# Designed miniproteins, single chains, part 41

Each design is a single chain, and the fold is of that chain. pLDDT is the mean over its residues in the fold that is shown.

## One batch from the design tools (miniprotein)

Design m1492
Fold by ESMFold2-Fast:
Structure m1492 (fold): chain A 80 residues (1-80)
Amino acid sequence: MSVEEKLKKAREEVEKIKPNFTPEQVKIADEILDKAEKMVKEEGKSFTEVVRFALQELKKRLPNDQKFVLTFGKILLDAA
């Protein structure tokens, strides 16, 4: 599976959980995934680098939302 295919699979899993989270959490997840796609397409980053980046951005943007960070992080790791 290509890195782009792994990101698309992660987006599909995120779509399934969106009803369980706030619009702000969903917006942040979508922004992180959009930036991750850009890193792959424009910078040639590996999926491991993209997952590391996404987890760092989640912790930075949602420091008090541990449940969402863990759930989203698991989706990214499971797509790897």
Scores: mean pLDDT 78

Design m1493
Fold by ESMFold2-Fast:
Structure m1493 (fold): chain A 77 residues (1-77)
Amino acid sequence: EAEELIKKADEAWEKKDYETAAKLLEEAIKVLEEKLGPASLETLLTKYQLALVLELLGKFEEAKKLLEEIKEIVKKA
C-alpha cells in the first residue's frame, strides 16, 4: 500500500535515514503508477518528495532528472 510506504519513508527521513526514505518512496511511486498512472497528482507529489530526498543524499543528477520528468508531465496536462 502506497500510503504505508510513504508513512515509513517519513519516519526514515525524521531519523535522517535518507537512503531508506528514498527506497520506500521509490516503491510507493511504483504502486501509485500501477494504480493511478504516472501523471496523477498523487504520483507527481510523491516523485517530488523523492527528488528532495535524493538532493539530501547528494544524488543531484537523479534528482534533476526526476524534477524535469515532473515538469514535462505538468506542461502536457
Scores: mean pLDDT 83

Design m1494
Fold by ESMFold2-Fast:
Structure m1494 (fold): chain A 61 residues (1-61)
Amino acid sequence: SPQAQAIIASLQRYADHLSQTLSVEEAIAELERATKAIQKQHPDLAAEITAATEKLKAQIK
């Protein structure tokens, strides 16, 4: 959905910022925290957001 794509694009930018400023462990923890907050507000998009977040976590080194 367009809404899910917009949220995923925002999470991608946030993940990139976190990976540049925090340790791998801290970046993953913050991304998971942000993802849970978004899923709480958009439970209908939870599956799409979870799939995107797992891909983003794999990109953090």
Scores: mean pLDDT 82

Design m1495
Fold by ESMFold2-Fast:
Structure m1495 (fold): chain A 86 residues (1-86)
Amino acid sequence: MTVVVTYKNLTPQEITGHALRAIGLDLDGIPVEVKIEGDTLTITYKNMSQEQVNAILQEAQNLQKQGYTVTISQDGDKLTITITKP
């Protein structure tokens, strides 16, 4: 499964923090693509296991509890998660 996580409305410091967390998420052997466009950070994970997908969904749920807007959509083997800071 391919998972695309897009963070919106972030400060430069928050973008750096999220990018470092993505690198630190024990994703050994998973191809990761990071794209930064202004206040938007997009991270693409390929070949995700169900356990790794669940970990990302748990983090998204935690951010939603902190007031972030989270939208999740699936198109075939691609899961897209958009997380927008209030």
Scores: mean pLDDT 77

Design m1496
Fold by ESMFold2-Fast:
Parts: structure tokens; sequence; C-alpha cells
Structure m1496 (fold): chain A 67 residues (1-67)
């Protein structure tokens, strides 16, 4: 449903913000969910005008932050 899709988007945005805070010690200015599947989440984040790609692999629990 649309409500379930909205909740997944909001959860993905929060996960991306958390990953940025953990990796960089900074708050993201913006986050956008690029990909959300049962096994993987990809979020694009902007921090101090610089773009980062956050990848969360749910199969391994690995979190990757790339410039």
Amino acid sequence: SAAEEEVRREQGELAGKGAILHALGKLADSVEVVEATDTRLVVRAVVDGKEYTVTIDFATGEVTVEE
C-alpha cells in the first residue's frame, strides 16, 4: 500500500542519516532513497555540500559510505 511505501521511505531516510552520523560524525543536510529492496538499501546524502552514497547490505549487515 501507499502507506507501507511511505513508511519504508521514511525508515530508509532515517537509516541513511544514522549511517552518515556514525561514519562522519555530522548531520546530513539532505537524504534521498535511491534503491530499497529486501536485501539492500542505497541512500544519497549531502553533507556540507558534498555528496555521499550510503549502501546498507541487509544480508551481511555491512554499511558502506562512499564519496
Scores: mean pLDDT 81

Design m1497
Fold by ESMFold2-Fast:
Structure m1497 (fold): chain A 59 residues (1-59)
Amino acid sequence: SLVEEGERHFEEALRAAREGRIDEAARHARLSVSYYLEAGDDERAEQVAREVGRAVQES
């Protein structure tokens, strides 16, 4: 489902961010946001952007 794909990319974005793979984190975050927006879950899409951004700054 769109939500399952969004979650998969969100998890991959967070992993990439923690490992310092910033370009991969950005790609997965964009995909996750796109899937959640298509699913109508704007709140989750915003959460993805905030949490991945935080993980990038903390790594």
Scores: mean pLDDT 87

Design m1498
Fold by ESMFold2-Fast:
Structure m1498 (fold): chain A 96 residues (1-96)
Amino acid sequence: DELKREMEERLRKLVEEAKKKHEEFLASEDDEEKRRKFYEELLRELLKAMVELKIEYYQTVEGLSEEEAKELLRKEIETSGVAAKETRALILEILE
């Protein structure tokens, strides 16, 4: 439970940092194409960080190896109807 709370706090900080970077970029850039490209790059970076955190969580809390954690997360994403198709594809690429 303490480890779960620590991971939830780290996840919150990752999202907060991404939001801050996005807001700072939007404040300095008016070009819609550059804004879209920055958002896509930021989203990919955030998704990678979230995947890495989830793998660490499975290793730390569930006692899984890195390979077992990656396999479990792949299965979770592949069976989940919640994620958009494009987001699911990006997460699966990150898990390679």
Scores: mean pLDDT 75

Design m1499
Fold by ESMFold2-Fast:
Structure m1499 (fold): chain A 59 residues (1-59)
Amino acid sequence: KKEKYERIKKLLLEAGLSEDAAESAAEGAANGVPEEILRLVLSEAGVSEEVIDEVLAIK
């Protein structure tokens, strides 16, 4: 859980999300938010499909 959180947070910060948004999304993903919901939220935040696919590939 902690490793998944840190990896997702770093990836989203590098993609240009704010620290608060990256932390919120990484926490949700680490706590089992469905992939479909994460994809929608990140897409609406302006994250590219390539980066979203990388986030969703993190175990």
Scores: mean pLDDT 77

Design m1500
Fold by ESMFold2-Fast:
Structure m1500 (fold): chain A 60 residues (1-60)
Amino acid sequence: TKEIEEAVTKVLEKTAKEMQEKLNDMLAKNVPFEEMREELEKMREKGIKEAVELRKKLEA
């Protein structure tokens, strides 16, 4: 359904925006790449989990 795809996309877009803001902050502070990667990976995993759970709820 278009409505399900739209809702899931909004969750992923929110996650992408938050990750971009975090990336910019860490780059400005010269955070080591490995630490930066770990922080972004945690944010990505949380966002994907939220999107998957939302999709399952809407498809039920």
Scores: mean pLDDT 81

Design m1501
Fold by ESMFold2-Fast:
Formats: sequence, C-alpha cells, structure tokens
Structure m1501 (fold): chain A 74 residues (1-74)
Amino acid sequence: MEERRKEVEERIERVTEEAKELAKKAFEEGLEYHQQFVQLVREFAEWLATLGPEAQEALERAARRIEEAFKELL
C-alpha cells in the first residue's frame, strides 16, 4: 500500500516535470511543443483511469501539481 502511493507520487512528479519543460518550450518555440504537452496530459489522464478507486485522489494530487507548475511558468 505504501509502495502504491510512492509509485503514484513518483509518476505525478515525473509528469509534472515533463509538463513544465514542454510548456516552457511551447511558450518559447510555439505550437509543436504545445501539442506534445497536450498529449502528455492526455496519456496521464488515461493512466489515472486504470487506477479504479484510487484514481480520484491521484487525479486531485496531479491537478494541484500541474497547477503549481503552470503558475511558475506564468
């Protein structure tokens, strides 16, 4: 159970860092990186859908982390 939470947190952190990097590149270089960012978020949402009852908590944590990353870029 502890392992599962750590795995989810590690995934959220990794996706957040990738999203932050892609969002920065999208701002600097335009539409190509924006599409990669949208794809990353979509793939993460699909992964969350596989978690069943744990999905809601993971989604909420991911949303907060992504929001913070966007505030840092804006």
Scores: mean pLDDT 69

Design m1502
Fold by ESMFold2-Fast:
Structure m1502 (fold): chain A 95 residues (1-95)
Amino acid sequence: MERFEERQRAMSEEEQERAAEELVEEGRRAIEEAAREASTLPAEKRERFLAARGTGVALRVIGEGLELGLSAETINRVAREILEEADRAAAEVLA
C-alpha cells in the first residue's frame, strides 16, 4: 500500500493550503523566539545560534508535513519560507 502517496492525494488543495499556513505560522513563531534568545547572546554567537535553530525548525516542519500527508512541493515551499524568515531574523539581530 502507498502510504504517503495516497494521503497526499486524499488532501484537497484547500486542506493543504490551511495545513501549510499553520506550519509556516508555527515556524515563524519559533524563529521569533530564537531571535529574541539570540539577541541576549554575544554578537559572535548569534549567527551560529540562529542558523542552528532555523535548520531545526525547518526539519521539524518537514516531519510534521510528512505526517499530515502534504505534497513534497508544499513541504519544500514551507521549509524554504521558514529558512527565509530565519535569514531575515539573523540580518535584523546582527544589525
Scores: mean pLDDT 77

Design m1503
Fold by ESMFold2-Fast:
Structure m1503 (fold): chain A 62 residues (1-62)
Amino acid sequence: MEIDENLVKAVLYLIQGVIAEKAGDFKTAAKYYRKAADYFEQSGEVDLAEEYRKIAEELEKK
């Protein structure tokens, strides 16, 4: 079974984003969510990439 390394990286950056968001560091959270979105897009998960890019944009407005 082949593991999509881009999907694994997306999840790891997503976890970092969640940790930063819970710490109140919305700018750092937004950066990690954008990195996660880039890796979701590279793995073919375009809808997830779009969702997390929008979440990042909303966090930057806080």
Scores: mean pLDDT 83

Design m1504
Fold by ESMFold2-Fast:
Structure m1504 (fold): chain A 81 residues (1-81)
Amino acid sequence: MSRSELVARVVGLILRIIGAALDGDEAAAREAARALGEVIRQMDPELKEEALALMRQVGDLLAPEMPAVAAHIYEVVAEVE
């Protein structure tokens, strides 16, 4: 997979997490977060650090409204590091 393809998948999955969260679908948000972690595991170390930082920002954004989803995002980030 090219760098452009990996970036497109990361952006798509982040939008899926946010969209599911806006719909109140915690299960869909958690599934998308897990899928995002799997994509990030396949990245080179340079892109991986940037993608993990972005994933943490999504967790921070969701923490006040959906703490369970945010906790799952942080868990996935810790496992991928």
Scores: mean pLDDT 82

Design m1505
Fold by ESMFold2-Fast:
Structure m1505 (fold): chain A 56 residues (1-56)
Amino acid sequence: SLLEDTRFVQEAVEEIRRARSPEEAERIGREYMERAPSETTKRGIRLATRTIIERM
């Protein structure tokens, strides 16, 4: 569901934001993408990971 997808992305974003390096953020992002329940969720996590790294 959209709500479940949104919650999963929010969890991923929170964990990725705790990363101390771009390499760690990429690793955490990949782990969440592998467990993503849908392609939309996977794309959301990919975009979030990229955005967080750009802001580090």
Scores: mean pLDDT 84

Design m1506
Fold by ESMFold2-Fast:
Structure m1506 (fold): chain A 62 residues (1-62)
Amino acid sequence: MKPDWKEVIEAFAVMQLALVSRSPLSKEEKLKIAEEIAKWAIEQGMDPETVERLLEEFKEKL
């Protein structure tokens, strides 16, 4: 089964957000990086509603 490119991008976005969450960066720096990851994922063709949900989940865990 060939992976869908959108699923690959979603996996990368989730992994990057998890790394940012566990980093020693400030909450403000984490939010800025998370917003850039979200923007990148949308630009790669990920569904905006899915990206918004992931970003909100990230913000709630800060």
Scores: mean pLDDT 80

Design m1507
Fold by ESMFold2-Fast:
Structure m1507 (fold): chain A 60 residues (1-60)
Amino acid sequence: SRDEKLAELGKKYGLSKRQVEGALTLVRELGRDVAVQYLMREAGLSREEAEELANELEKL
């Protein structure tokens, strides 16, 4: 399910489910670039990790 995928992504990237849900909302409403910036600045991911996660979220 989507919920299980979000939890799995959170575990993989060391993020809370809430942070992953926030990034998904940003991808859908404001686009990939805003989500990548959020993940780097607020969640502490590298650019590569942020882009990978944003790409996975775009598939949902």
Scores: mean pLDDT 85

Design m1508
Fold by ESMFold2-Fast:
Structure m1508 (fold): chain A 102 residues (1-102)
Amino acid sequence: MEKDKKALLLARASAAGRVYWEALFEGDYETRDKYADEMNKILEEAKKLGVEDEAALAFYTMASPEYIIEKYGASPEVKKEIEKLFAETDAEIQRLRERAAA
Protein backbone atom coordinates (compact mmCIF):
# COMPACT_ATOMS: atom_id res chain seq x y z
CA MET A 1 0.00 0.00 0.00
CA GLU A 2 1.16 3.60 -0.65
CA LYS A 3 0.81 4.39 3.09
CA ASP A 4 3.30 1.61 3.89
CA LYS A 5 5.78 2.94 1.30
CA LYS A 6 5.51 6.45 2.80
CA ALA A 7 5.83 5.18 6.40
CA LEU A 8 8.94 3.11 5.60
CA LEU A 9 10.54 5.94 3.58
CA LEU A 10 10.00 8.49 6.39
CA ALA A 11 11.33 5.97 8.93
CA ARG A 12 14.46 5.57 6.76
CA ALA A 13 14.81 9.40 6.63
CA SER A 14 14.49 9.74 10.43
CA ALA A 15 16.94 6.85 11.04
CA ALA A 16 19.47 8.37 8.59
CA GLY A 17 19.11 11.72 10.39
CA ARG A 18 19.79 10.15 13.80
CA VAL A 19 23.09 8.63 12.60
CA TYR A 20 24.02 11.75 10.55
CA TRP A 21 23.60 14.16 13.50
CA GLU A 22 25.42 11.83 15.95
CA ALA A 23 28.32 11.41 13.47
CA LEU A 24 28.49 15.18 12.90
CA PHE A 25 28.52 15.80 16.68
CA GLU A 26 31.28 13.19 17.23
CA GLY A 27 33.39 14.51 14.30
CA ASP A 28 33.00 11.28 12.26
CA TYR A 29 32.80 12.98 8.87
CA GLU A 30 33.05 9.70 6.89
CA THR A 31 29.87 8.35 8.54
CA ARG A 32 28.23 11.80 8.24
CA ASP A 33 28.88 11.88 4.47
CA LYS A 34 27.67 8.27 4.05
CA TYR A 35 24.30 9.20 5.60
CA ALA A 36 24.13 12.47 3.61
CA ASP A 37 24.36 10.27 0.46
CA GLU A 38 21.66 7.95 1.85
CA MET A 39 19.38 10.95 2.53
CA ASN A 40 19.87 12.17 -1.08
CA LYS A 41 18.62 8.74 -2.27
CA ILE A 42 15.68 8.92 0.15
CA LEU A 43 14.75 12.40 -1.18
CA GLU A 44 14.64 11.05 -4.78
CA GLU A 45 12.21 8.31 -3.66
CA ALA A 46 10.23 10.87 -1.59
CA LYS A 47 9.74 13.11 -4.66
CA LYS A 48 8.10 10.17 -6.49
CA LEU A 49 5.70 9.64 -3.54
CA GLY A 50 4.96 13.38 -3.06
CA VAL A 51 6.43 13.43 0.49
CA GLU A 52 9.73 15.27 -0.11
CA ASP A 53 9.07 17.94 2.55
CA GLU A 54 7.93 15.33 5.11
CA ALA A 55 11.07 13.21 4.46
CA ALA A 56 13.35 16.26 4.90
CA LEU A 57 11.51 17.19 8.13
CA ALA A 58 11.79 13.60 9.48
CA PHE A 59 15.58 13.70 8.84
CA TYR A 60 16.07 17.07 10.61
CA THR A 61 13.68 16.44 13.53
CA MET A 62 14.59 12.73 13.95
CA ALA A 63 10.87 11.89 14.11
CA SER A 64 9.98 8.97 16.41
CA PRO A 65 9.11 5.55 14.90
CA GLU A 66 5.82 5.61 16.88
CA TYR A 67 4.84 8.96 15.32
CA ILE A 68 5.58 7.73 11.77
CA ILE A 69 3.74 4.40 12.29
CA GLU A 70 0.64 6.17 13.69
CA LYS A 71 0.56 9.09 11.21
CA TYR A 72 0.75 6.88 8.10
CA GLY A 73 -1.21 3.90 9.46
CA ALA A 74 1.59 1.42 8.74
CA SER A 75 0.65 -2.26 8.34
CA PRO A 76 1.85 -4.77 11.02
CA GLU A 77 4.53 -6.03 8.60
CA VAL A 78 5.89 -2.51 7.90
CA LYS A 79 5.63 -1.64 11.63
CA LYS A 80 7.91 -4.64 12.33
CA GLU A 81 10.33 -3.50 9.58
CA ILE A 82 10.43 0.05 11.00
CA GLU A 83 11.05 -1.28 14.55
CA LYS A 84 13.94 -3.41 13.23
CA LEU A 85 15.39 -0.41 11.34
CA PHE A 86 15.38 1.76 14.49
CA ALA A 87 16.93 -1.03 16.60
CA GLU A 88 19.77 -1.30 14.02
CA THR A 89 20.07 2.53 14.02
CA ASP A 90 20.36 2.62 17.85
CA ALA A 91 23.12 -0.02 17.66
CA GLU A 92 25.06 2.06 15.08
CA ILE A 93 24.74 5.22 17.22
CA GLN A 94 26.06 3.25 20.23
CA ARG A 95 29.08 2.11 18.13
CA LEU A 96 29.75 5.75 17.09
CA ARG A 97 29.64 6.87 20.74
CA GLU A 98 32.01 4.08 21.84
CA ARG A 99 34.46 4.98 19.04
CA ALA A 100 34.33 8.70 19.98
CA ALA A 101 34.97 7.88 23.68
CA ALA A 102 38.20 6.01 22.78
Scores: mean pLDDT 85

Design m1509
Fold by ESMFold2-Fast:
Structure m1509 (fold): chain A 80 residues (1-80)
Amino acid sequence: MSAEEELEKLRAEVDPSNKEAVAALEEGERELRELEEKYREALAKGDEKTAVRLDIFRRMHVIATSAELLVLKKQAEKAA
């Protein structure tokens, strides 16, 4: 699954009433788009080493965004 597909899946699981989680998801999507653009540029230039590093960073970014969303969800549940 691509990094974009993973974020789309996370978006579907985010509670729209949790404004902090929605904001974190939107920031995560923006940062992922920047990484995707750099990845495509590296591929176009034939820079395989940079492309591999950026692919790893994209995957790590999805994991980090998922973890942040989980923390925000738990904080909202504790405040309720």
Scores: mean pLDDT 76

Design m1510
Fold by ESMFold2-Fast:
Structure m1510 (fold): chain A 85 residues (1-85)
Amino acid sequence: MLEERHEKALKEMKPYIEKMVEAARAGDGESAERYALEALKIAAELGSTRAVQELGRTIAELLGEEYDPSASVISLIAKLRKKLE
């Protein structure tokens, strides 16, 4: 069911989101991008819009920006990579 799909996606994404945050705080843009893309892949494969939005919100916080749900998560990942160069 939809709810179980969202919970599974969030659970599987959690270690990658945590590694993304750690890499971003260390100034490692390459690793932050890699973990963000892996988290996005998990959310997309499981079809969880909630998991995609949670990833986007976390990246917006790392950028010091207000999260816009209409923004592409791919564009947020690209901004994070550029900020950490």
Scores: mean pLDDT 83

Design m1511
Fold by ESMFold2-Fast:
Structure m1511 (fold): chain A 61 residues (1-61)
Amino acid sequence: TEKETEEALEKFFKEAVELGLISEEEAKRLKEKIKNRDVSDEELEFLDEILAKLYAQMPPA
């Protein structure tokens, strides 16, 4: 479960960076904050926006 969450976060941020939705530095910072459970409400809203954009950019396979 913990390993699955870590792998999911790694993949999410990698795809978001590849699509240009977030910078590599921002992805690294947010990933660290998520691991430390130190994410602000504003940062959570930003992550939700990225997730929505990432889903919209990926065509149905």
Scores: mean pLDDT 74

Design m1512
Fold by ESMFold2-Fast:
Structure m1512 (fold): chain A 71 residues (1-71)
Amino acid sequence: MREEIIRKDIEELRKKGEKLIKEGKEKNDEELIKKGKELLEKAKELEELLKKGEPRAWGGYTGLLLGLRGE
């Protein structure tokens, strides 16, 4: 179950990252583009860790994922 939740969070990070990049380009806001790229990189890191089967490594990312969900 935790892996399924993390996979959903990874997809949400990608969606938010892409949205921020799009908004940043529309507003010509480099900070939004930077934040979007950071979210995409974090999503890639989480995906790689998930593929390696190291769920314990997610401890540090749990707070970030909850924050992105508005929790």
Scores: mean pLDDT 70

Design m1513
Fold by ESMFold2-Fast:
Structure m1513 (fold): chain A 95 residues (1-95)
Amino acid sequence: DDYKKGLEYFKQGKYEEAIEYFLKAIEKDPNNAEAWFNLGKAYYKLGEKKKSAEYYGQSVLYYQRLITRFPDSPYIEEAEKLAEEAEKKALELKK
């Protein structure tokens, strides 16, 4: 199960590997809202770890896709908040 492997890598702080498996999970099951949410979160963590505006940008993109695809999901409020934080952090890195 690619989604479960993604979660395991995420828990270990291996965010690049987590992203790989969450992307595979979404390709096989694009209706897995939790995988979309955790993909955004993994990019956010990678943005923090690498101090990368590009990875924060990817985090925003996947949170926006989650909000658009799954407007009734339990992740919407947290995804909106984390997207705002990611945009702010990306801007701070651009100086």
Scores: mean pLDDT 86

Design m1514
Fold by ESMFold2-Fast:
Structure m1514 (fold): chain A 96 residues (1-96)
Amino acid sequence: KPEELARAFLAGDVDRAREIGREMLKEKGLPENYFLDLVVEEVRPDEPTKAYVALGEELPSGAVRTVKRTPVVEADSDEELIKKMTEQAEKLLEEL
């Protein structure tokens, strides 16, 4: 599931990524207003891709707040990014 989450985010399939993230958070006992987000920083041609995983909470107002985030990881390829983001998502979930 964490690898499917990372692949869905990188493919731009936001709805699928949110569905997978919700399943993972439900297994940890978190309410449906919590979600996982993969944040990719601006990609430069001369730099590795920088990204992190965030745990967000949707407030009753409709505003979103970041509850927890992983350290930023760097990757030189999509497969390396998927692997590193999978590992970070697993670590974040273990802390919940």
Scores: mean pLDDT 78

Design m1515
Fold by ESMFold2-Fast:
Structure m1515 (fold): chain A 92 residues (1-92)
Amino acid sequence: EELSEEERELLRRAAEATLELAEALAAGDKEAAEAAAKRLAEALAELLRLRGLEVTADPEEFAKELTELLMKDPEEAARRLREEAEGLLAFL
């Protein structure tokens, strides 16, 4: 239940990036989706490092692969990502 201020800030950034990703997917804007996915990947990588976990994934490559996967069903992906992000923001 207790998160550090730094963890809370990183989770907030991840949630905000996830909302931006959902909006971009719903709009069919691949460039905006890749940019949002990169911000999400960077926030998650920093959160994992803060917890002492090794992160070897390139955020840009991860963002591209994630965006391509989500673009297979962008409306459903957008709906689910929005729900998860709103839930996280309500918890924070």
Scores: mean pLDDT 82

Design m1516
Fold by ESMFold2-Fast:
Structure m1516 (fold): chain A 80 residues (1-80)
Amino acid sequence: SVDEIAAEFLAWADEHLTPEQRAFLRELVDALVYAARHLTPEQVRIVADNLLALAETHLPPEAVERFRQAVDRILALKEA
């Protein structure tokens, strides 16, 4: 589920990111989950692209890559 994907990513963040990076990532994940629940797959992709751009500016590369993987998993669920 979308919630399980989000929970896995946030659990990883708790072990690998600073408190400030974790708080920022939490906001991005919450926005992605909201979009996944309320928007079409095409709209989620647009939101995800914008959130990825923010992640690339503020988070380390490994967090950005994991966020990209979470986006791909969420989109696959919505397209199924």
Scores: mean pLDDT 84

Design m1517
Fold by ESMFold2-Fast:
Structure m1517 (fold): chain A 58 residues (1-58)
Amino acid sequence: SKEELEDKLGEALSKAKNAAEAKEAIAKYFPELASLLTPEEAEVVRKAAEDGVEELAK
């Protein structure tokens, strides 16, 4: 379900300690999650994920 994928992505991003791990989590869960979300919901998730990667890339 979309809720399960959102939870899995959020968990994986929370456990990511660097940008590479965050990108791996996004690549694994986001495509499937985006297919289950509305375009607007997918944009919100994509933006949050991108911001998270940028913060970990410091």
Scores: mean pLDDT 78

Design m1518
Fold by ESMFold2-Fast:
Structure m1518 (fold): chain A 93 residues (1-93)
Amino acid sequence: DPRLEFERSFVGEPLGPPVNEEAIDAFLAGKYEEAVKLFEEDIKKNPNNPLAYLLMGEAYKKLGQLDKAKEYFQKAIEINPYNERAKKLLEEL
């Protein structure tokens, strides 16, 4: 499942809580503005899911909105301080 492989690339193993599959499909299709909207709905439903914040940050990074990307990576770290991928992505901004 390409969605599971994508999630694994950001979280590692274990994958953590699932996010909206439509949001991941939009992100993989390069539809970053639509992915952002769908990840916002995931965050509204589960505000403690660090994966949704991580993917939101990556989507904003792809849109060139680096300030927003930074904010969402920081939120992912706040929820899970052991999220090494979020820390690395923040440092790469």
Scores: mean pLDDT 75

Design m1519
Fold by ESMFold2-Fast:
Structure m1519 (fold): chain A 75 residues (1-75)
Amino acid sequence: SDTEQAERFEKLGEEAYKKGDYRMAGLLYGMAGAHYERAGDLERAAEMYRKAGEAFEKAGDLERAEGYRRRAEEL
């Protein structure tokens, strides 16, 4: 299900973030957000997009960081 895929990507994103791979964490959190959004869980989708934004900001990717923050606000 979309929820199960979202949970998997969320866990992988957390693992990447703990390892300091912020770019990978941002991508994985972004995928988790998309799957939560598709499942209709907009609250968890917004949280994942916010985490993706934070991860991309730490990676120095300010354009993707702003994009994910905006996407979270639109939910």
Scores: mean pLDDT 91

Design m1520
Fold by ESMFold2-Fast:
Order: C-alpha cells, then sequence, then structure tokens
Structure m1520 (fold): chain A 70 residues (1-70)
C-alpha cells in the first residue's frame, strides 16, 4: 500500500470514529486506540519508526481539525 493510500485509510477511520463518538473524551479514547492499532499494522508491514510516527501525527492533526469544526 502506498503512503498516500495509508493516509487516506487513516483519515477515513478517524472520520468513522468521530461519527460514532458521543463525546470528545470518547473520540480521544477511540483515536488513541486507533493510533496503537495503526502503528502495529504499519510496523508489521515494514514501515520505519519515523514513517509510522509521521502517519500517526497526520491522523492526530486531522482528528484535531475535525473536532475544532464540530
Amino acid sequence: MSREEVLEEARRRVEEILAASKSEQEFMDALSALLGELAEELRAQGYSTEEVREIALEAVKYGQELLAKR
């Protein structure tokens, strides 16, 4: 999977958990769980620690932007 496809999938998953979350706390807990799962999945696929960190930061930024607009 390309980096762009990984980022698009991560954003889609962030949007899904935001839509399912009833509170900011619930969303933050779900986002934390998603980041852990995503890191394990990417490391298993051979992504470097640096690449995993960059993808995780992009997912967090996107989640924060969505929360700010809510």
Scores: mean pLDDT 80

Design m1521
Fold by ESMFold2-Fast:
Structure m1521 (fold): chain A 60 residues (1-60)
Amino acid sequence: MPSLAELKERMKKLSIPEQVELLAELALEARKAGWDPELLELVQLAADILEQKLAEEEAA
């Protein structure tokens, strides 16, 4: 399992559509695992990074 730091670094290099796809995959895996807290933390982190990237790219 990637660490929170590794996921953050990877997410920053992805395009917006790729970040959306990764977020969806993490959410599905969290659901399959019965909403495991560790996977929910990854989902929250990915969502936060996506939201920030959307704001940054639209403001640029």
Scores: mean pLDDT 76

Design m1522
Fold by ESMFold2-Fast:
Parts: structure tokens; sequence; C-alpha cells
Structure m1522 (fold): chain A 57 residues (1-57)
């Protein structure tokens, strides 16, 4: 669920998503720093994949 939370936050804040703020929110909700970092990385990867598909069209 950390990944899903990070992904939703990134999507809602695009194009100006603050990944550090999202990581901080996850940690404050009780996720470990490692979990928050992994969630943000995976969420970023998904968002970049979405953007890359559109840009490459």
Amino acid sequence: DAVEKAYKMLKEQLPRADTEAIKKELIEEGYSEEEAEKAVKEAERRVLQDINDEARA
C-alpha cells in the first residue's frame, strides 16, 4: 500500500510532484524509511513510464 499511496500522491501533484514530501508523509504514517523510499522509487518509475509512453508517441 505504500507504493499505491506514493503513486496517487505523485499523480495528484503532477507535474510538480514533491517526492521528498511524499516520502516524509509515508514515514509519518508509520512506514519505515526503507519502505517509504522503495514506495517512492516504484511510484516514480510508474509515473515516468506513463510520461515516457506519451512523450514517445
Scores: mean pLDDT 74

Design m1523
Fold by ESMFold2-Fast:
Structure m1523 (fold): chain A 65 residues (1-65)
Amino acid sequence: MIRAEEAAALILMAASALGIEADVEIRGDTIIVTVRGASREKVEEFKRLAEKIGENTGFKVEIRE
């Protein structure tokens, strides 16, 4: 029901809230997130939030540095 673009927007909002710069690419039902210049602790927190968004929206989320 929710679209991948909406899920991606939620993920980007989470990254922004944590002060992380991120790029998002949507591939079918998979959302690929590339993060750069973030601390390990912020990236780990972001991964947890992004995974939760994926679970709630039914999309796959992959995070790359």
Scores: mean pLDDT 79

Design m1524
Fold by ESMFold2-Fast:
Structure m1524 (fold): chain A 65 residues (1-65)
Amino acid sequence: AEAAAEEAAALAREAGFSEDAAEGVREFVLEHPELAPAVLAGLREALARGLSPEEAAEKVLEFLS
């Protein structure tokens, strides 16, 4: 859903992702809405732990696996 994609992009920006990377996250969720819960969970976990953007990306991939 568009709402989940916007939330994922906002969380990515909050985690320190570049605007291009955050837009990439938004596009990914729009194309794969079934993966939105995993993307959101990974980004929320990364933010809760204060991870770097690179570590946050790794955490999202972990939740997608």
Scores: mean pLDDT 81

Design m1525
Fold by ESMFold2-Fast:
Formats: structure tokens, sequence, C-alpha cells
Structure m1525 (fold): chain A 68 residues (1-68)
């Protein structure tokens, strides 16, 4: 089982890998990544999911600033 810190690091790398996409496309891909991760890891708590969602929003906001 991956720690929240490891999942956050994978999300950062995933978003960086897709940095050429629009912020909307990156947001959709990041949410799709999280949904797949949830399906593969049903033992994730609602608190952990909420923290990952907040982290994704923070990363997307940073990328949105870079695309201005």
Amino acid sequence: MKTLEEVKEELEKFIEKNKDLSPEDIAQLAMDFLERYRAEHPDLTQEEIAELVRYIKELINKKKEEKK
C-alpha cells in the first residue's frame, strides 16, 4: 500500500508529464488517475481521498498560473 506522500509524489510527476495540456485537460486526467487509483485501492479512507483531491486542486491551480 502506498502512503499518501507517495501518492502525492506520483500525482506531481503525472501532472508534470502532462504539463503541455490545458489546465482543464490536466484536471480531467488527474481526476481520472485518482478514480482509477480508488478502484484499485478500495481500502483508501474518505479522509485520504479528500486530501488527495485538495492536493490535485492545488497542483492544477499552479499549472493554471503557468499557462496564463
Scores: mean pLDDT 73

Design m1527
Fold by ESMFold2-Fast:
Structure m1527 (fold): chain A 70 residues (1-70)
Amino acid sequence: LKEELEKALEAAKKGDLKKAEEYVKRAAMIAVQNNAPQEVLDELAKASKALAKGDAKEAIEYLEKALEIL
């Protein structure tokens, strides 16, 4: 989970929004499987929406919040 979030964050910082979204989807799946806090899932959903809009800065903020909660 943390590894996938870190990879998503790195991809977003490099401007690779498609790769970042792939890691966010993987992180969300792992979070559900491991009963992660709902707050983590909420931040991942917000990050996914930001990436879909092409807003790397907003996505980075939500990914950092998810890592902080974990």
Scores: mean pLDDT 82

Design m1528
Fold by ESMFold2-Fast:
Structure m1528 (fold): chain A 60 residues (1-60)
Amino acid sequence: SELIEKLAEILGVSPEELIEQLRRIAALTGGGREAALAFLSRETGFSVETLRKVVDEVAA
């Protein structure tokens, strides 16, 4: 929850909107998901590993 709030603030979106976007990323297969995570890492300053955990948490 704290990570989602912080990411939403950095990206300028609501936490609910971010959760929807992260669920869409979780639905991507193969290289598409990793490419989306790498892009978010560059935009937010969070590591790909941290963002992968957040996506997995939202998808569960």
Scores: mean pLDDT 80

Design m1529
Fold by ESMFold2-Fast:
Structure m1529 (fold): chain A 103 residues (1-103)
Amino acid sequence: MEERRERALENARERLEKAGVDEETKERLLAAIEKALSTAKSLEDVGAIGSLLELALRHGDFELVLAGLEALAAGEDPVDVLLRAARALGLDDLVAALEAHRA
């Protein structure tokens, strides 16, 4: 788990750098990701952190993703966090896929 957390944080840094995210936003996201990774109990939690970062980079809603990362750090279910983010972004296909995966 520790190696997976460290690698996930390294990958997040590289992706934010390549995406041209401003330094202040990059620092806020990296701090939130590091906190969420430190409380992650499963590979599903780590995967949800990566998915939230992908949503931030594709849609530019950094405040929504920061809220999701904070919820994960507080121990909220990763699927519930992703569903809330997908609904807020209007990603109906992703919402349907996540709901189907639960069934």
Scores: mean pLDDT 80

